Designed miniproteins, single chains, continued (2). Designs and how they scored, part 109

Each design is a single chain, and the fold is of that chain. pLDDT is the mean over its residues in the fold that is shown.

## One batch from the design tools (miniprotein)

Design m7782
Fold by ESMFold2-Fast:
Order: structure tokens, then C-alpha cells, then sequence
Structure m7782 (fold): chain A 85 residues (1-85)
């Protein structure tokens, strides 16, 4: 649901603020921008997509194409888990 998506977005931003790894912080901020764009129904800038790893970019494409809120929540969580691993 919207509450779960918004909670995940908040946690991604919190992890970005707390990260001491510049690469991880960059990926988390790019992930947050993808999630926010999806939530607002806006296109993601190519410069943001170019900052994602190839694996995250594949998941971002699937997230952006999804019309199912439960699938969107699952993909966003999977992306978050990949960056924080």
C-alpha cells in the first residue's frame, strides 16, 4: 500500500544520511529519487538512472513499469536490500 511504499522511501533516505560509504550513499539517493518519481507519477531523469548499478537499473525499470502496488513495494524492498547488503 501507499503507507508501506512511503515507509520504505523514508528508510532509504535515513540509510543514505547514515551511510559513510560514498558509493552506497549515491546508490541510496538515486533509489530514493526513482521511488519518489514513481510515487508522484513523474519520469525519472536519465542522469539518476545512470547512477544506478546494472542490477538496480533492471529493478528500477520493472518498478517504473509496474501498475501493481504490492509488486511495487516488493521491488522497492528488493532494491533497498541490494544496496544495504
Amino acid sequence: SDDEFDDLLGRILQEAFNSTDPDKRRQLLALAQVALSKRQGLPVPQSVLDQLSPELRELADRLLASTDPEEQNRILREMFDLVRS
Scores: mean pLDDT 85

Design m7783
Fold by ESMFold2-Fast:
Structure m7783 (fold): chain A 60 residues (1-60)
Amino acid sequence: AAIQALMSAFPEGKLEFDPATLQALAEGVKSGQIPATVALEVLRLSNKASRLRLAELLVA
């Protein structure tokens, strides 16, 4: 449910992000070092593959 909600939160973006960058972003958000608004902006800009990866990392 949470992953599906994140996938449909915004119109599909066009940018592909490096998996290591998405991992670091998700870890930073979970630790409180990176604001959740940064993760939401990356999610909005991400293509389907990067968005799914980030959503999975954020809800894990």
Scores: mean pLDDT 77

Design m7784
Fold by ESMFold2-Fast:
Structure m7784 (fold): chain A 83 residues (1-83)
Amino acid sequence: SALEALEKAVARLLAQAKVEEGKELLEEGLRKIREAAETGDLALFEEGVGLMSLGVELNREYVSDEDLRAAGEAARALREELL
């Protein structure tokens, strides 16, 4: 599923991340996205994506472009499922 793909991509980003504040934002964002996937709450999904984007920005020098692209593609696929 798109959610499973996103969870795997976020786990790879967390393994590379070094800024703790950014890791916490990635984890909080993923928690909101999981809840949004269960409830169909698109606003909660967008909040989760926003938090993940901030977490990535804080760790941008540490995370690979490939893993960022994978996370973005999985998030887009999940958003399509919620629409």
Scores: mean pLDDT 89

Design m7785
Fold by ESMFold2-Fast:
Structure m7785 (fold): chain A 90 residues (1-90)
Amino acid sequence: MSLEVTVRSDLPPEVQRAQDRLAAEVERNGGTVTRDPNLTNSRTGTYSDEEQQTLLTTLEQLARALRLQLEDPSLSWAEAMRRATLELDA
């Protein structure tokens, strides 16, 4: 499985925890976790509510897709992502 996750440190606490959990699952399953070296370190970083929700939704889709692919390794990553998106919309 060739999964890549970029970890950020300037995210809201809920998004950060979801990202850290996903990164741990990716590493546990032999995937790659990369920190973005170009992220500006800011104590006052702000995201709009819409941006925060988009990030959280994306992380939930990635986490669900990872679990789907772990349960059924015959699923492509693209198919797993598609199914994860549909399940979250339901």
Scores: mean pLDDT 64

Design m7786
Fold by ESMFold2-Fast:
Structure m7786 (fold): chain A 101 residues (1-101)
Amino acid sequence: MKKITIHVLIRESDTPEQAREKLEKAIEAAKLIKEKYGDEVNVIIHVDGRVSPEVRKIAEEAAKEASKIANATLRGYSLLDREKVEELAKKSEELIEKIFS
């Protein structure tokens, strides 16, 4: 099974609205990937960054929406080096832009 990982970096400076927009865009990209490549593709959305309780609630709601997409999973990780997280997030943003044209 082919795995595609979308990395979303939520910054401490992000508002709840900005965090929601980032997560919604990632979920929309995951849906488009699934529609294009079918059930053979497993899409993982990784959310990273230090978040407020309000932003955490938004991420939890986004996780529920992601779980409605077959084989899509929202996960967080807290132990990656900051530079590597930013690089992975940038690559994911470039992938999302290509998907939306």
Scores: mean pLDDT 67

Design m7787
Fold by ESMFold2-Fast:
Structure m7787 (fold): chain A 98 residues (1-98)
Amino acid sequence: MIPTKPLSEYNDAEKTEVLDLAFELRDVPADVATKIFQEVAEKYSDDQAGLELLATAMELYEQGVTAKSPSFVYSTAASRDLVDRVGVHYLKVAVEKV
C-alpha cells in the first residue's frame, strides 16, 4: 500500500495538487479510478512523492471530498504536470479499455 499523509501536512502547492487530482477523479467510476491508480503505481514505482500525492488524492476521492475547498482556486504548474503526466493520460487509457 502506498503511504498517505493528512492534507494538513502538505504545503499549499501540494494541497492544490492533491485537491486537483481528487477533483479530476470525482466523475470517474470507482473501478476505473482503481485501475488508474494501479497503472500509475506500476509505471512510476520510483516516483514515491508522486505516488504519495496520488494515493492521498484517491483517499480524498473515496471520502467524497469534492472541489468545495477555497484552496482549489489555486492552479499550480506541478498539479497540471502531474495530472497530464499521470492522471489524464492513464484516465483516458483506462476509460478506453472499459
Scores: mean pLDDT 53

Design m7788
Fold by ESMFold2-Fast:
Structure m7788 (fold): chain A 92 residues (1-92)
Amino acid sequence: MEEEKKKFFEQLLKELEELQKLLEQINDAIDKGDLKTALSLIDEAIKRLEDLIKKLKEAQKTFPDPFLTQLIKQLEGVLEQLKKLKKELEAK
């Protein structure tokens, strides 16, 4: 279903752009020592990533695409890194 795939990717790109911006804000907050803001942003990023990964896995079942497979793997890696970062910041 190529038409559904195109619409899905358009929305996905916007969500990925917002997620990248959020990750930059997390790094800035950490660099400034604003742990409260950093933790809040990490929680939002984790939720957005979990939602995106779930959505991508469902899309992959409907229209399998090598790009989706690679993207899922990349986002799962970012999610793992954010969970580790949250644990480290909570320990401070």
Scores: mean pLDDT 82

Design m7789
Fold by ESMFold2-Fast:
Structure m7789 (fold): chain A 97 residues (1-97)
Amino acid sequence: SMEERLKLLEEAEKRLPELVAETRAAIAALPPRLREVLTRAVDKMAEMLRRKLELEKKLLEGKMKEEEYKEEMKKLEEEYREFAEKVQEEVERILAE
């Protein structure tokens, strides 16, 4: 149901700070330079997840057309791909030292 789906999205939004903290704790044992890059990556991933949840909520509430939702999701996927490529390049530079 729409109410159940909205509740799941709200619970996901509420849990996001906890998941970010857990992920940061998981990378704490990495070398300082890798930890710095991956911490920035976690923060950016959290931002993008919040945007995705907002788009899904707007679609469920009827505040957004399905075509507009698909277009915005495609933009998020392209932004994520570009960001992931830059993170990979930074990690490879660090590991090559």
Scores: mean pLDDT 84

Design m7790
Fold by ESMFold2-Fast:
Structure m7790 (fold): chain A 84 residues (1-84)
Amino acid sequence: SAEEILERAERLMEEIRRLAKEIKEKYPEVSSVVDKLLKEAERLYKELKENKDGPLHELRRLLVRIEATLGTLEIMKAVLDLVS
């Protein structure tokens, strides 16, 4: 449902914001890239909230893009942790 998609997106945004903060604190040299990823996630989340009464397939598409942003940050942190 739209409500479940919104709740999932809210939880993903909490995790994205937390992880972005952790990466920037540990690896300040990548702050600019992390900020761009965070800005993109915030934009997608805003789009999701503004279009919550729209078709479920479009809401799911936006959710997948937010999930992809989290995955990108997780991979970034894993790589940085490995090479440091």
Scores: mean pLDDT 90

Design m7791
Fold by ESMFold2-Fast:
Structure m7791 (fold): chain A 73 residues (1-73)
Amino acid sequence: SGVEAALGGRVLLQSKSRAAIEEAARRVGFPAHLRAQGLDGRVLADEVVRSVEELLARVAELPDDAFVFLSPA
């Protein structure tokens, strides 16, 4: 169901380590929708990523305290 809580089908990144990012990518697959929010709730990223390399590059640009969610695109 696409109308329920924000974590339905989404994976929250546990850390910004390569291992955590690769685990999230394995669960979701590609293409994937990347959404990132700051501690203040501001949207920092909201885009489609097509590979682990693209995902790693985008996550590296985000603040350490950002919440990063990955879902099927």
Scores: mean pLDDT 76

Design m7792
Fold by ESMFold2-Fast:
Structure m7792 (fold): chain A 89 residues (1-89)
Amino acid sequence: MSLKELLAEVLERFRELAKKYSREEILEIAREVSTLPPELQERLLELVDFILENPEASVEEVIEKALSLGIHPDTLLSFLIRLTEALEK
């Protein structure tokens, strides 16, 4: 499976789980699962905010936003997997 296909599946699962939480709750959990330095963490949280504000954004648009923020797609995938796991009971 390609990185893009994996990202699309994880992004879909994240969006389903995110409906059970407020934006503030999701951002708090995102801070907890992030192991990045504060400056990089802020950019990652901005990306999460973008995903939540744009529920119809394609995986390509999410990747483009991540790259504009200096976030590599591999880092995005690892982070979204951890975030999704944290949102599951």
Scores: mean pLDDT 80

Design m7793
Fold by ESMFold2-Fast:
Structure m7793 (fold): chain A 120 residues (1-120)
Amino acid sequence: SMEDLKKIAELLNKLKQLFGEALDRMRRATREEAVRILDEFIQESKKIFDEILKILEEMGAPKEYIDEVKKVYDDFLEGLRQIKEDLRAGKLTVEEAVERVKKLFDDFLNKLQEIIDKIK
């Protein structure tokens, strides 16, 4: 429904706001603090994403699109986990990690929006 699509748009905006706040915090963080900020963001993003999935399922979105949405999010989480590992190992500076996280999130949002647009 149009109401369900509005709720998804609001959740996506909330996710974007949380991401912006996480990036700003990371820019001012130590390496160890940046890892914790990413862990917090992962937990909060999962809550929002689970709400999006619930709305998609309740509105009768085809299983194939729900599976695509789940895959896009899983790929995003794996990318974030790799960045965290590289930060812990000293393979990335905080500045480099922020840049990679931003690109990863932009890619995630673009793919997610493409799938949602197919459901409309």
Scores: mean pLDDT 89

Design m7794
Fold by ESMFold2-Fast:
Structure m7794 (fold): chain A 93 residues (1-93)
Amino acid sequence: ASLPDELFELLRRIEEPERLFEEGLRTGDRELLRKAIEKSRELIEELQELLEFGEKNAAHKVETAGLQLLKRGLEHAEAVLERAERALRELEA
């Protein structure tokens, strides 16, 4: 796939770990919570790599608006990770 298609797919998938987390809480499914944690970590790594690339090249080929969207996605993924880890800990306590 092209880079623009991959970026749009990543942006659409920002909400997927949150959906897994919510379903895991609703059903009490620890495996769904673990999957939400893993997907959140993967997404965080991908977004961090894109941000590093964008920041390194911002002066001549990456627009500020794109970087802001990546930062927002990273914040969201980190929030889902924290919530999922907390929920899993509470279920295991």
Scores: mean pLDDT 75

Design m7795
Fold by ESMFold2-Fast:
Structure m7795 (fold): chain A 69 residues (1-69)
Amino acid sequence: MAERIEDPSKKENQKKFLEEVTEGVKAIVEGVANTIKKKTNEPKEAEEFKKKLLKIIEENYKKALEELE
Protein backbone atom coordinates (compact mmCIF):
# COMPACT_ATOMS: atom_id res chain seq x y z
CA MET A 1 0.00 0.00 0.00
CA ALA A 2 1.30 3.45 -0.88
CA GLU A 3 2.35 5.40 2.19
CA ARG A 4 2.09 9.17 1.86
CA ILE A 5 5.20 10.97 3.02
CA GLU A 6 3.12 14.17 3.15
CA ASP A 7 -0.27 14.58 4.85
CA PRO A 8 -2.79 15.60 2.14
CA SER A 9 -5.03 17.25 4.75
CA LYS A 10 -2.41 19.97 5.28
CA LYS A 11 -2.86 23.05 3.10
CA GLU A 12 0.90 23.20 2.43
CA ASN A 13 0.85 19.68 0.97
CA GLN A 14 -2.33 20.48 -0.97
CA LYS A 15 -0.50 23.42 -2.57
CA LYS A 16 2.33 21.06 -3.57
CA PHE A 17 -0.15 18.60 -5.09
CA LEU A 18 -1.82 21.45 -6.98
CA GLU A 19 1.58 22.50 -8.37
CA GLU A 20 2.36 18.95 -9.56
CA VAL A 21 -1.07 18.58 -11.21
CA THR A 22 -0.70 22.00 -12.85
CA GLU A 23 2.70 21.02 -14.28
CA GLY A 24 1.11 17.87 -15.75
CA VAL A 25 -1.68 19.90 -17.35
CA LYS A 26 0.87 22.33 -18.84
CA ALA A 27 2.76 19.36 -20.35
CA ILE A 28 -0.48 18.10 -21.94
CA VAL A 29 -1.17 21.56 -23.42
CA GLU A 30 2.35 21.65 -24.91
CA GLY A 31 1.78 18.18 -26.40
CA VAL A 32 -1.54 19.24 -27.94
CA ALA A 33 -0.01 22.43 -29.39
CA ASN A 34 2.87 20.42 -30.90
CA THR A 35 0.37 17.98 -32.44
CA ILE A 36 -1.63 20.86 -33.97
CA LYS A 37 1.58 22.38 -35.35
CA LYS A 38 2.66 19.07 -36.92
CA LYS A 39 -0.75 18.14 -38.39
CA THR A 40 -1.84 21.59 -39.60
CA ASN A 41 -0.24 24.26 -41.76
CA GLU A 42 -0.96 26.81 -38.99
CA PRO A 43 2.06 27.01 -36.63
CA LYS A 44 1.05 30.52 -35.49
CA GLU A 45 -2.39 29.26 -34.46
CA ALA A 46 -0.76 26.44 -32.47
CA GLU A 47 1.44 28.98 -30.65
CA GLU A 48 -1.55 31.23 -29.85
CA PHE A 49 -3.53 28.21 -28.62
CA LYS A 50 -0.67 27.22 -26.30
CA LYS A 51 -0.20 30.76 -24.94
CA LYS A 52 -3.92 31.24 -24.26
CA LEU A 53 -4.34 27.90 -22.48
CA LEU A 54 -1.17 28.36 -20.41
CA LYS A 55 -2.47 31.78 -19.30
CA ILE A 56 -5.82 30.26 -18.29
CA ILE A 57 -4.01 27.47 -16.41
CA GLU A 58 -1.81 29.97 -14.55
CA GLU A 59 -4.83 32.14 -13.62
CA ASN A 60 -6.74 29.09 -12.33
CA TYR A 61 -3.64 27.90 -10.44
CA LYS A 62 -3.40 31.29 -8.70
CA LYS A 63 -7.10 31.24 -7.76
CA ALA A 64 -6.80 27.69 -6.40
CA LEU A 65 -3.79 28.74 -4.30
CA GLU A 66 -5.81 31.62 -2.83
CA GLU A 67 -8.70 29.24 -2.02
CA LEU A 68 -6.28 26.88 -0.22
CA GLU A 69 -5.19 29.71 2.07
Scores: mean pLDDT 75

Design m7796
Fold by ESMFold2-Fast:
Structure m7796 (fold): chain A 74 residues (1-74)
Amino acid sequence: MEYDLEDILIDFLKSQGESEEFIKKVRDLFAGKVNEAEKEKVIDKIAKLISEKFKEDKEKIKKDIKELLKELEK
């Protein structure tokens, strides 16, 4: 289920024309392979793209992503 969410997000980012370099950063984020500064940058960009497409609050999306990643570390 957790990997299904990653795959859905990756497919969304590919559909938006995001670079393979950024897609790799997103996969590294879910794998826990990024430091805190890169984590913030990747989450911010994902939240911006989702908020623009779905007209959702960017700050809420950022919080939801951070909570999801925290649960994946357990």
Scores: mean pLDDT 75

Design m7797
Fold by ESMFold2-Fast:
Structure m7797 (fold): chain A 94 residues (1-94)
Amino acid sequence: AREEMLEVLREMAELVKEQREKAEKEGDKERVAFYDKLDLLITGAMAAVEAGDYEAALRFVEQAVELAKRNKAPEDFIRAMEEALERIRELVAE
């Protein structure tokens, strides 16, 4: 469970990193700051998993997905983040 959750969170962190690098190359400081906020939430989720607080990890991931949806992130990115959230929900429920 722990290692599987960390693997999902690392995949999410990589997705956020790719979007941040694209925003940085485009000179979009507002989007860079937005993806930095997502990175903080995913990092918080990883720290929660390491501490054994899976409910806190789930809350961080839910906040990251909701923030991405509200800020109109790319549809493919939102779908990947929602799929990762569902995987984490299944792992927490076990």
Scores: mean pLDDT 86

Design m7798
Fold by ESMFold2-Fast:
Structure m7798 (fold): chain A 97 residues (1-97)
Amino acid sequence: MKKEIEKLIEEVRELIEEEKKNPKPIDQAKVEKMLEEVAKMEKELLEKHKELGPENEEERLLLTLLALAKAAKLAIEAGIISVEEAEKLLKTIEKIV
């Protein structure tokens, strides 16, 4: 799980660098895909949190961070999040992982 989060962080950083060089407009199709994927991730996250229970706080936290990293990648690809917002989110995830 931690390695998966680290890989997603690297992928988002690459997307941020691409966006800095060539800012792109909002991609409506990618926004729709992002909303669908975020809804699926929320449902899965809630189910897994119920399975793990309150005793597994670290695992629950890592699952939440993984979901946030995936959402950040989708958001930057869709063009709805700024470079600055994406960098702040990434730094927050990195501090906890």
Scores: mean pLDDT 78

Design m7799
Fold by ESMFold2-Fast:
Structure m7799 (fold): chain A 55 residues (1-55)
Amino acid sequence: MRLEDVPFVDPSIRDRLLEAGYRTTEEVARLKPSELARILDLSEPEARVVQRYLR
């Protein structure tokens, strides 16, 4: 699924993922939680919640 088509993603989270070069939820799901946390400027537990929500 395209990140732009995910209605429940906060716009700032979506913008950061697109800026980092990710386009689909499957690409984000393949990231380590620590990598996603760094991209989103979140804690690792928060990044895990986002990643679980996109799966």
Scores: mean pLDDT 75

Design m7800
Fold by ESMFold2-Fast:
Structure m7800 (fold): chain A 93 residues (1-93)
Amino acid sequence: SASEQAALEALKQKSEEEGKLNAKFEPYYEEGLAFAEASTLDETAAKAAEYKAQGEKALKEDKEKGEELFGKADALELARGQREADIALRNLN
């Protein structure tokens, strides 16, 4: 839960500061969860970083495409955090 809360708080701060990520991760969250469940934490982090890098490039020419890619990256970061929390909880039992 700490990783989930940290990821959500980080997205809120980015949204407040930059106005770029406001609510855009929501359409991609279930897809992100499915990817995280089928992948390792490292693979999920790498995929999020890939989308973020693509989003930075796209944002210079197509704001909508850039926002979509940032939304996908944020969804994967949240999903990774949720999976990390689930693993930690299992280790406590």
Scores: mean pLDDT 76

Design m7801
Fold by ESMFold2-Fast:
Structure m7801 (fold): chain A 98 residues (1-98)
Amino acid sequence: MLSKAQADKIIKDAVIKAGGKNPTVKLITYQGKLVYEAKVTLSSGKTATIYVDASNGEVRDTEVGSTGIGMVTGTPEEVAEAEKIGKAIQDAVKEASK
């Protein structure tokens, strides 16, 4: 298991390398499990939230939220971008956890 500081750095670096913007990372409980909640700004300006299992580095869920201009669901392209960022986070956390 990574320390919170190591996970924060690794996740933020992975987000930036995958083309995400303004990454924030929190350690939270999501559906009864300890996860890193990574919020990232997509190229469209929408926020995606990626939940990464704190024990194994697996992406558990990916959500594309609305912008500040109303409740807009993510497009297939925005979902694909968020999934690409999530995979980059997963790969980086798994590599660091060896």
Scores: mean pLDDT 75

Design m7802
Fold by ESMFold2-Fast:
Parts: C-alpha cells; sequence; structure tokens
Structure m7802 (fold): chain A 79 residues (1-79)
C-alpha cells in the first residue's frame, strides 16, 4: 500500500523530471531566440513528466523528449 514516505519519494522524482524538462525547453528557447507561451510550456512539462512515470524514462531521456517537443512547438509558431 502506498504510504506518505513513498508518496514523498515519488513527488521528489516528479519534481526532478519536471525541472529537467523545464531546463531543456529553456535551452531550446535560448538557442532559437523564441519564447514559448506559458500554456505550451506547461503542456510540454506535464507530458514529459507523465511519460517519465509511464515509460520509466531517465532524466536525460526526459530532457531529450522535452527538447523535441519544444522544437516542434517552435516550428508550429513560425508557420
Amino acid sequence: AQNREETLAEVDRLFEGMRAALEAVEEVEKETGIELPGSVLSSIIARAAALQVEEGLSPEEVRELAREMAREAIRELLE
């Protein structure tokens, strides 16, 4: 059964994953000079975090996934 200590450990991992995704998006924004809308940023972070939980992704895999999502979103904004 899930208890408080297990939940807190899961929350810490989720925060690490979300921070990795945010950092990756910020790097893409810096490279391109284009800042994504807050709603798009939130969607990328949420999706990367969800896939981290579902697929057991490493922090590096989460970063690369977030980078690809950010690059795709920027391409859509430029069209």
Scores: mean pLDDT 80

Design m7803
Fold by ESMFold2-Fast:
Structure m7803 (fold): chain A 64 residues (1-64)
Amino acid sequence: MDELVAEAARLGEEWGRAPTPEEQERLAREFIDLLRRARADGLPQSDLDRAEDAFEEALRRARE
């Protein structure tokens, strides 16, 4: 669980700092794949929501 949130935050930070649309698309797919794997592994929606929040928060901070 800590791993999922940490990976989500890392991807969000990288997305916020990504200089090109191509890099943003790559990071978006990586994040979607991360959530897809977590869902396939039977993680509850609350854990997926926490990962999404971590991604968005890291993205926001990176753009400040």
Scores: mean pLDDT 81

Design m7804
Fold by ESMFold2-Fast:
Structure m7804 (fold): chain A 76 residues (1-76)
Amino acid sequence: GAVLYLVAALGLVRGKASKKAVETQFKKMIEAATSPEVKDEIEKARKEVLEALDAGDYESAAKITEETIKRVLEIE
């Protein structure tokens, strides 16, 4: 499910990987999502995480990703 791709994205953010690598993981999550509610949560998180990464704020990017994992688990 989408949670595995979210965990991978969290690992990339914590490892300070490139914005492009993180964005690629979010694209894979959107493709793996089976419900519109999960897709909406992932698309919202992608936007917020990429904005945090543009600001160099890896701590906020990681927190947003962690909160998104929790929300997706509540939907699935």
Scores: mean pLDDT 79

Design m7805
Fold by ESMFold2-Fast:
Structure m7805 (fold): chain A 110 residues (1-110)
Amino acid sequence: SELEKTIEEGKEAVKRLEEARKKGDKRGEAEALVELGKASFTLAQILNDPNSEYLKEAERLYKEALKIYEELGDKEGEAEVLENLGKVYEYQGKLEKAEELYKEAEELRK
């Protein structure tokens, strides 16, 4: 089921996050945070609640990943996170904020 798959993906992302942090692997940490954020966003969608705690958690995780990619100078990583964060805001009905993030992601890829 989608729920069982998403929970398992979230658990694996947590393990990857812990391993990356233990090793000081900043890129791996950012990648794991993005995976965990995606799992949290999917759980929020399953609940069909734009104010769910899972949606807030997805936003928090994506913002943490964004800071790491910015520190690494990884423009593609930054763009991916901004696109995912934009989807979160779009789901919340924050359409102007989502559009701003999508445009910022596009600019980073130029």
Scores: mean pLDDT 89

Design m7806
Fold by ESMFold2-Fast:
Structure m7806 (fold): chain A 100 residues (1-100)
Amino acid sequence: SLQEKIDELIEKIKEIMEKVKNAKTRSDLLKAFNELVKVFNELIEIMREVDPELAKRAEKIFKETLEKVQEALENGDFDKAKEIMIQGAKELIELAREAR
């Protein structure tokens, strides 16, 4: 079911959040960020099938998170980048749970 797919993607996001928290190098953080982007895109596509309005809100969170993370990484602010990734992930998880 679409519900089971959403649950699976939420668990993957939680796993990636732990990778973000534990990242010790820029390379590890970028790898975790790329995994997060992939899972966010998959989640938004499924959300669009369930609730198009909720998916639009998710797309906005994703876009804002992506832009802020890229800016923080460009400035060498890895702690800020981690914080933004974690907050964006939490907001997207909460929104995905509303799709039930």
Scores: mean pLDDT 86

Design m7807
Fold by ESMFold2-Fast:
Structure m7807 (fold): chain A 71 residues (1-71)
Amino acid sequence: SKEAEEHLAKGVQAWRDGNYEEAAEHFEKAADIYEKEGKTEQARNVYLFAAWAYKKAGKPEKAEEMRKKAE
């Protein structure tokens, strides 16, 4: 999951810079990759981070979509 790890790192950097929408997009990509790899618990946790980042970015519909993907 090198690609997922790269997206996580970019998401964390974007979050640190206050770019919450960019952070959310990177977290969503990382979670999608973890889910495809069968890493269900990691995917769930990262979808929750994506949901929080989308909420901070003022995108409640995307935040709810991410929460649903986290089960």
Scores: mean pLDDT 88

Design m7808
Fold by ESMFold2-Fast:
Structure m7808 (fold): chain A 85 residues (1-85)
Amino acid sequence: MPKEVLEAEMEAGAAMVAAAVKVVFSENEEARRVVEEALREAARLVDEADRILAEGGPEEEAIALYEEAARIAREGVRRADEIEA
């Protein structure tokens, strides 16, 4: 895989792991639900990116989906932090 695709995939993975940790350690039900919803959406985008690459599709499209997954996972954590503040 091109380095740029690998970097985008790794960033999405790291953001999703951070969000999953937030879910496990959050005691606030509303905050936890917000992160769980963000993780579900991020996972869907990662699955789509993986499928595009498996089908030999455009790398730029897969990168954009991984970047959006990372953004959504990070935004979920930010919103959860705001709920807990």
Scores: mean pLDDT 86

Design m7809
Fold by ESMFold2-Fast:
Structure m7809 (fold): chain A 97 residues (1-97)
Amino acid sequence: MVPKNEEELKEAIAKLLQELFGMSPELAEKVAEEILEEFPELLKEPEKLLEAIRLLAEGASLEEISKRTGLPLKTVGRLELIIGTALGLELMRRALK
């Protein structure tokens, strides 16, 4: 991943969301886009964003993720909300088909 390449970071996030949360490729891409739109500043420190996503998948607390990545607690909380909402919508979409 190139730190200033938004497209590579989006693909890396989408891949993690597919592997760690079981998201469909289409949903993972949309969630990755939403995360980068919400936190464009994290393009300067992409490793912190990717680590936060991994820690969320491991069930770490928001406080622990904030402490370990250096990201603000509100940023970590918003990431959890975005990912959790997308997973809930995916479950409903699967139930309707």
Scores: mean pLDDT 79

Design m7810
Fold by ESMFold2-Fast:
Structure m7810 (fold): chain A 85 residues (1-85)
Amino acid sequence: MEEDEVFEKAKKEIDKVFNEAKERITQLKAQGASREEIDDVLAEALKKISEIIQKYRDKLTPEQREELRNYALEKVKELIDLAEK
């Protein structure tokens, strides 16, 4: 697999985890769920994103690894902000 294809695949997997977590957190907040339940969803999403980064790390260039990490960090920040609000 070409490095660009690997990078795009990694981003798509992160996007899937992010979108699923965002939807679940939004639903839980609408239902008046506890902060603990919301934090559990956030923790699971963070673990999955970390596993995706680790899975693809050795198949990416140093520049792509930095871009993927920064991309994931922005998604993580959005989920944390959503959970805290």
Scores: mean pLDDT 83

Design m7811
Fold by ESMFold2-Fast:
Structure m7811 (fold): chain A 66 residues (1-66)
Amino acid sequence: SQAQQALQQADQQGQQILDQGKKEAEEAKKKDPKNGEEIARKILQEATQQASQLMGQTYQQVQQQA
């Protein structure tokens, strides 16, 4: 139960990071046709990495308590 709550919270935070990253990436593409695609990719990569790290850390903590 506590483990599932921690995973759900981490997933929700990860989704917020990804959603924000997607929005910023789309805006970057519209504002800068030349550099926007590269900036957008970096934003998405950082957001994805942060979300993945959060989930991985939470999963590891849950397994240690199992």
Scores: mean pLDDT 80

Design m7812
Fold by ESMFold2-Fast:
Structure m7812 (fold): chain A 102 residues (1-102)
Amino acid sequence: EEREQELERAVKAFEETLKLIFVENDDKDIILFYIRIHAWAIAQELIKRGFSKEDIKRFFERMKEVAEKLADEYGLSEEFKEDILNIIERVEKQALKLYEKK
C-alpha cells in the first residue's frame, strides 16, 4: 500500500516535469530528449529503491496515460503524441532489462 502511494507520487512528479518541459521548450527533439532522461532517472531511482518489475510496469503504464492526457491538453499533434509514447515505451524496455541481467 505504501509502495502504491510512492508510485503515484513518482507519476505526479513526472506529470509536473512534463508540464515544465512543454512550457519551456518549443523544439520537438529537445522535448523528446528531456522526456527520455527524466523517465529514465525516475525509473532508475525506483529500481534502486527496490521496486519490483511489476511495479515498474505499472509506473510506465501510468506515465503513458499522463503523457497522452497532457499531450492532448497542450494541443500536440497525434504524430508528436505517438513519438512521446514511443520514447516512454523505449525507456520502459531498457529499465525492465535491468531485471533480466541479474
Scores: mean pLDDT 83

Design m7813
Fold by ESMFold2-Fast:
Structure m7813 (fold): chain A 130 residues (1-130)
Amino acid sequence: HMAEREALAQQAVDYAAQALANLDDPEKAAAYAAQAVALLEQLGVDTKRLLELLLNGDFVGAIKLIQEAIPSVTPAEASLLMTALLIHEVGPELTKEILERINEINKNEKDPKVIQEKIAEVLKEAYKKK
């Protein structure tokens, strides 16, 4: 009963991981990200709402939204799926820049709230550039 949904969920996670792994190949990264997003939509994830939550720094809400449609998804897998949505919305080049800035924030900040606020600002800035 859930086996078909679990297979589609795993395929979405696998496409998301491939999108991230291929960020230096923009056409491949974009194609994998598009497939991950299409599968999220088939699984009942509101990708427009998911994007809103990401841009507002509500990562807990974003993970919960994915888990409401796909209860088997771990937080790490949800993070891959959110990254694939970002690649799909703003493109691989801007996503690579975002991930580099997020890594810098995580190295320099210790307060989780400050980290979330700074990541939200990076995401909002990148989305305006689209």
Scores: mean pLDDT 84

Design m7814
Fold by ESMFold2-Fast:
Structure m7814 (fold): chain A 90 residues (1-90)
Amino acid sequence: MTPEQEEALARELEERLRAAAELEDDEATLEALRARVGAAMGRDVSGWSKAEVLRAYAALLLREGLPAPSPGVAEVAALLRELAAQAQAA
């Protein structure tokens, strides 16, 4: 996966997550994503923006196939896998 593809996937995920957030707790999902990304990278990501966290999570999920640690993150992980499959299909 190229950085350009990772950015495209993260951008589309952000749009889908933003649409879902109208009716869901976006903050809780983002916090869970930060925890997962921080743990996977072995570094503090608490100061990162939503876009930075989503890009990092997209990259990690695509490389490692990371399992979702919670229900909220599971939905986002499913979206990332769907987007990754679409990107690979061209």
Scores: mean pLDDT 59

